# Designed miniproteins, single chains, continued (6), part 10

Each design is a single chain, and the fold is of that chain. pLDDT is the mean over its residues in the fold that is shown.

## One batch from the design tools (miniprotein)

Design m20336
Fold by ESMFold2-Fast:
Structure m20336 (fold): chain A 62 residues (1-62)
Amino acid sequence: SEHAVRLVEALRRGDREAAVEWLSKATGLPRETVRRALERGDEEVLRKLLEVLHEGQRELEG
């Protein structure tokens, strides 16, 4: 998905706010929920982040 690709690109450039936005769009969770969960080290949100990162990386590599 485009959301997954945009998340990978945001993280590669160190743009944390863009990463929160694209993870929000990819997961369907509100930005504030994602930001708070990442600050707390929420394992469910971190697992979803890894799944989206793997998806975006695969799309970028073909």
Scores: mean pLDDT 78

Design m20337
Fold by ESMFold2-Fast:
Structure m20337 (fold): chain A 101 residues (1-101)
Amino acid sequence: TRYIVADVRLEVTGDPAVGERAAEALGRAIARMREEGVASPEEAVRLIKEELEAAGLRVVEEEVEVRREGDRIVLEIRLRVEDPATGARAEVRLTLTLVPA
């Protein structure tokens, strides 16, 4: 089964510079997921973490909730990310709605 991102909600708080880098990395992950689709919610989380790490950010806290609503999957991701060079942190709240392709 393959899924496409139907809806996205993104909220970023905390350090502005870290938050901007996190938002850009998440934008790349979402664009990739929209173009290629994803095999599972677990793959979506992995892609998000890969893009954050590629942006030089460390994920220091992670909470993921997966809800099925009919054929739709609602994925709620809460991350705390840190710039290891400065110790500055931002909180990311991301809600993705995944639908079968």
Scores: mean pLDDT 87

Design m20338
Fold by ESMFold2-Fast:
Structure m20338 (fold): chain A 86 residues (1-86)
Amino acid sequence: SLLEELARALGAELDEEDRALLARRRAALAEARAADGELSEEERERVRELAEEEASILGEELREQLLAEYEALARAVRRAAAERAA
């Protein structure tokens, strides 16, 4: 995942508990995607419209927010690793 790639780039070693947490998060995302597959045609059309509108207008803002959140998370992981080493 992108989060794991960032952790490796920062030299942060993920422990067994961190890996278990990430695995649970991936499983939850897989369940959410599976649930989306059962949407009605009308709901799928509305979701497509919203997604297209958001991508065209707010897509870059959402991307910047996600990048900022990943950066903040990476800094937090880095600080935690440094604190454990001290």
Scores: mean pLDDT 50

Design m20339
Fold by ESMFold2-Fast:
Structure m20339 (fold): chain A 88 residues (1-88)
Amino acid sequence: AEEKNKEGRLLFVQGKYEEAVKKFEEAIKLDPNYYEAWYNLGLALFELKKYEEAIEYFKKAIELAPDSSEAKLSEIYLKLAEEKLKEE
């Protein structure tokens, strides 16, 4: 899970968001409780303007680790994604 998450992050910083999504999905398949990968998947989908899917995955990260930094960031991006859906 950790290795796939790192591969996804590398692709994400290169702007390869669709490829990053695939790596984060692989990380989640290996460890469904890996809340960091759920957050990263949401973030990559947000960059792809798939706001409805991003919201779903941000909620999952918050559920798995509500006191984490990723949960706090997920709450911020979740609200931003909801606003994007109203404006677009």
Scores: mean pLDDT 83

Design m20340
Fold by ESMFold2-Fast:
Structure m20340 (fold): chain A 86 residues (1-86)
Amino acid sequence: MVEEILKLAEELAKLSDPELAEQINRMIKELKAAVEAGDRERLKRLLEGLRAFLESVLSSLSPEAQKLARELIEKAEELLAAIDAE
């Protein structure tokens, strides 16, 4: 599900103002690095940080960006649950 999260984050960045887009693109880069390194603890922290960040900015986004942000939060929560699952 990382590929879906990365795709949604890239789409959200395209609909965001330049400052928000830069922050999202930085998180995408860090997520990719954590996945490539197999660093589950870093991946978990990055997903928790992404969720918290998106929730904090949700009300300031356009309706289209809000839809993508909610979907991205949902997918991040699903992946977090999967990382902690047996």
Scores: mean pLDDT 81

Design m20341
Fold by ESMFold2-Fast:
Structure m20341 (fold): chain A 92 residues (1-92)
Amino acid sequence: IEELEKKVKADPEDAETWRKLGEEYRKAGKYEKALEYYSKAAELGDDLAWLYLGQLYAEMGKKELATEYYKKAAASGDEALKAAALTLLDQI
């Protein structure tokens, strides 16, 4: 976490590092911080972060929000990410 925090301070537009910070906070059960950092990654163009936002909202029991973010991931230009998001939408 500390290494990733230093990285985003040096390059606040590094979407991948923001997503990795979200992953670490999610693993620690700190969902509010995980949501914040995944949102930052997604805003910077990491379409995979939309999928992770959907998964985190699903873990929190917020199906409507999970559905919304899976739809955002499915709208990406990445064919594999679209397939994954559509599969998760069918399961919710």
Scores: mean pLDDT 78

Design m20342
Fold by ESMFold2-Fast:
Structure m20342 (fold): chain A 78 residues (1-78)
Amino acid sequence: SQTFTLGNGERKEIVLDSKSRVTLTLNAGPVVALLDEENVVILSVRAGQSNSADLDAGTYFLYAVGDSTVTLDITPLS
């Protein structure tokens, strides 16, 4: 698990080397989205929520709406 503190409108690059389950938990802030490299929303979490998606290898971005603290869990899939 990794925790990020992001300012409003801040983006954090996340690289997946292999197909993985990604889980986001929003600890503080209004909403954080996970975007693909084409800026398509793949996953979003609101305050106090957790959400997961199975994602292919590639480059993704955490995007914060409002000052936010988000926990990221990445589990490689078989």
Scores: mean pLDDT 87

Design m20343
Fold by ESMFold2-Fast:
Order: C-alpha cells, then sequence, then structure tokens
Structure m20343 (fold): chain A 73 residues (1-73)
C-alpha cells in the first residue's frame, strides 16, 4: 500500500534526523526532518489514521534521543 510505504519512509527520515541531531549535525538533521514532515503530509492525504500513527512513532523517536540531542548542543 502506498500510504504504508510513505509512512515507513517518514519514520526512517525521522530516525536519521534524530541520529544526526544527536551527533551534532544540525544541517543533516534539518534536511531529514523536512523530508519526514513532507512524507507525513502525503500519508495524511491518503490515510489520516496512518499519519497519526506515524507522527506518534516519530515523536517517540525524538523523545528517546532528546538527552543525546541536548548534550550535543
Amino acid sequence: MEAEKLKEEAVRHAEEAAKAAAAGDLKKAEEHNKKALELLEEVKKLDEELAKEALEEMVKIMLARKEEIEAAL
């Protein structure tokens, strides 16, 4: 399903953004975060419930890396 693939890509980009931010690479983090949000908007157009699930997963990823991100700043 197209929406499922876009959701997987959005979550993957969110993971890469969190990893980049934790490593102090804010430019790379911003680039991946922008892509994740663009993909999330596409998922929302196809399936609003999947978009909500994707957003919740993306938030959990960011919160799990929050301490590492704060330490890198």
Scores: mean pLDDT 78

Design m20344
Fold by ESMFold2-Fast:
Structure m20344 (fold): chain A 66 residues (1-66)
Amino acid sequence: EKIEIAKKVIELIKEHGGSLEVATLAARIVLETEDLEEAAERVEELALEQGFSEELAQELRDLVLE
């Protein structure tokens, strides 16, 4: 379910030093985007914009697609 994916995204962002605001925004992308592939791309872009590594951004993308 999208809720479980959103929770995992929040936890991963927090684990790597992201703020609650960034984690909440990423969770909203997952919950509000109908296509999970599009949600994954948007979460990856958000992570890169926030200065996270390419590796973490890809891990977040893969989490959304699982």
Scores: mean pLDDT 81

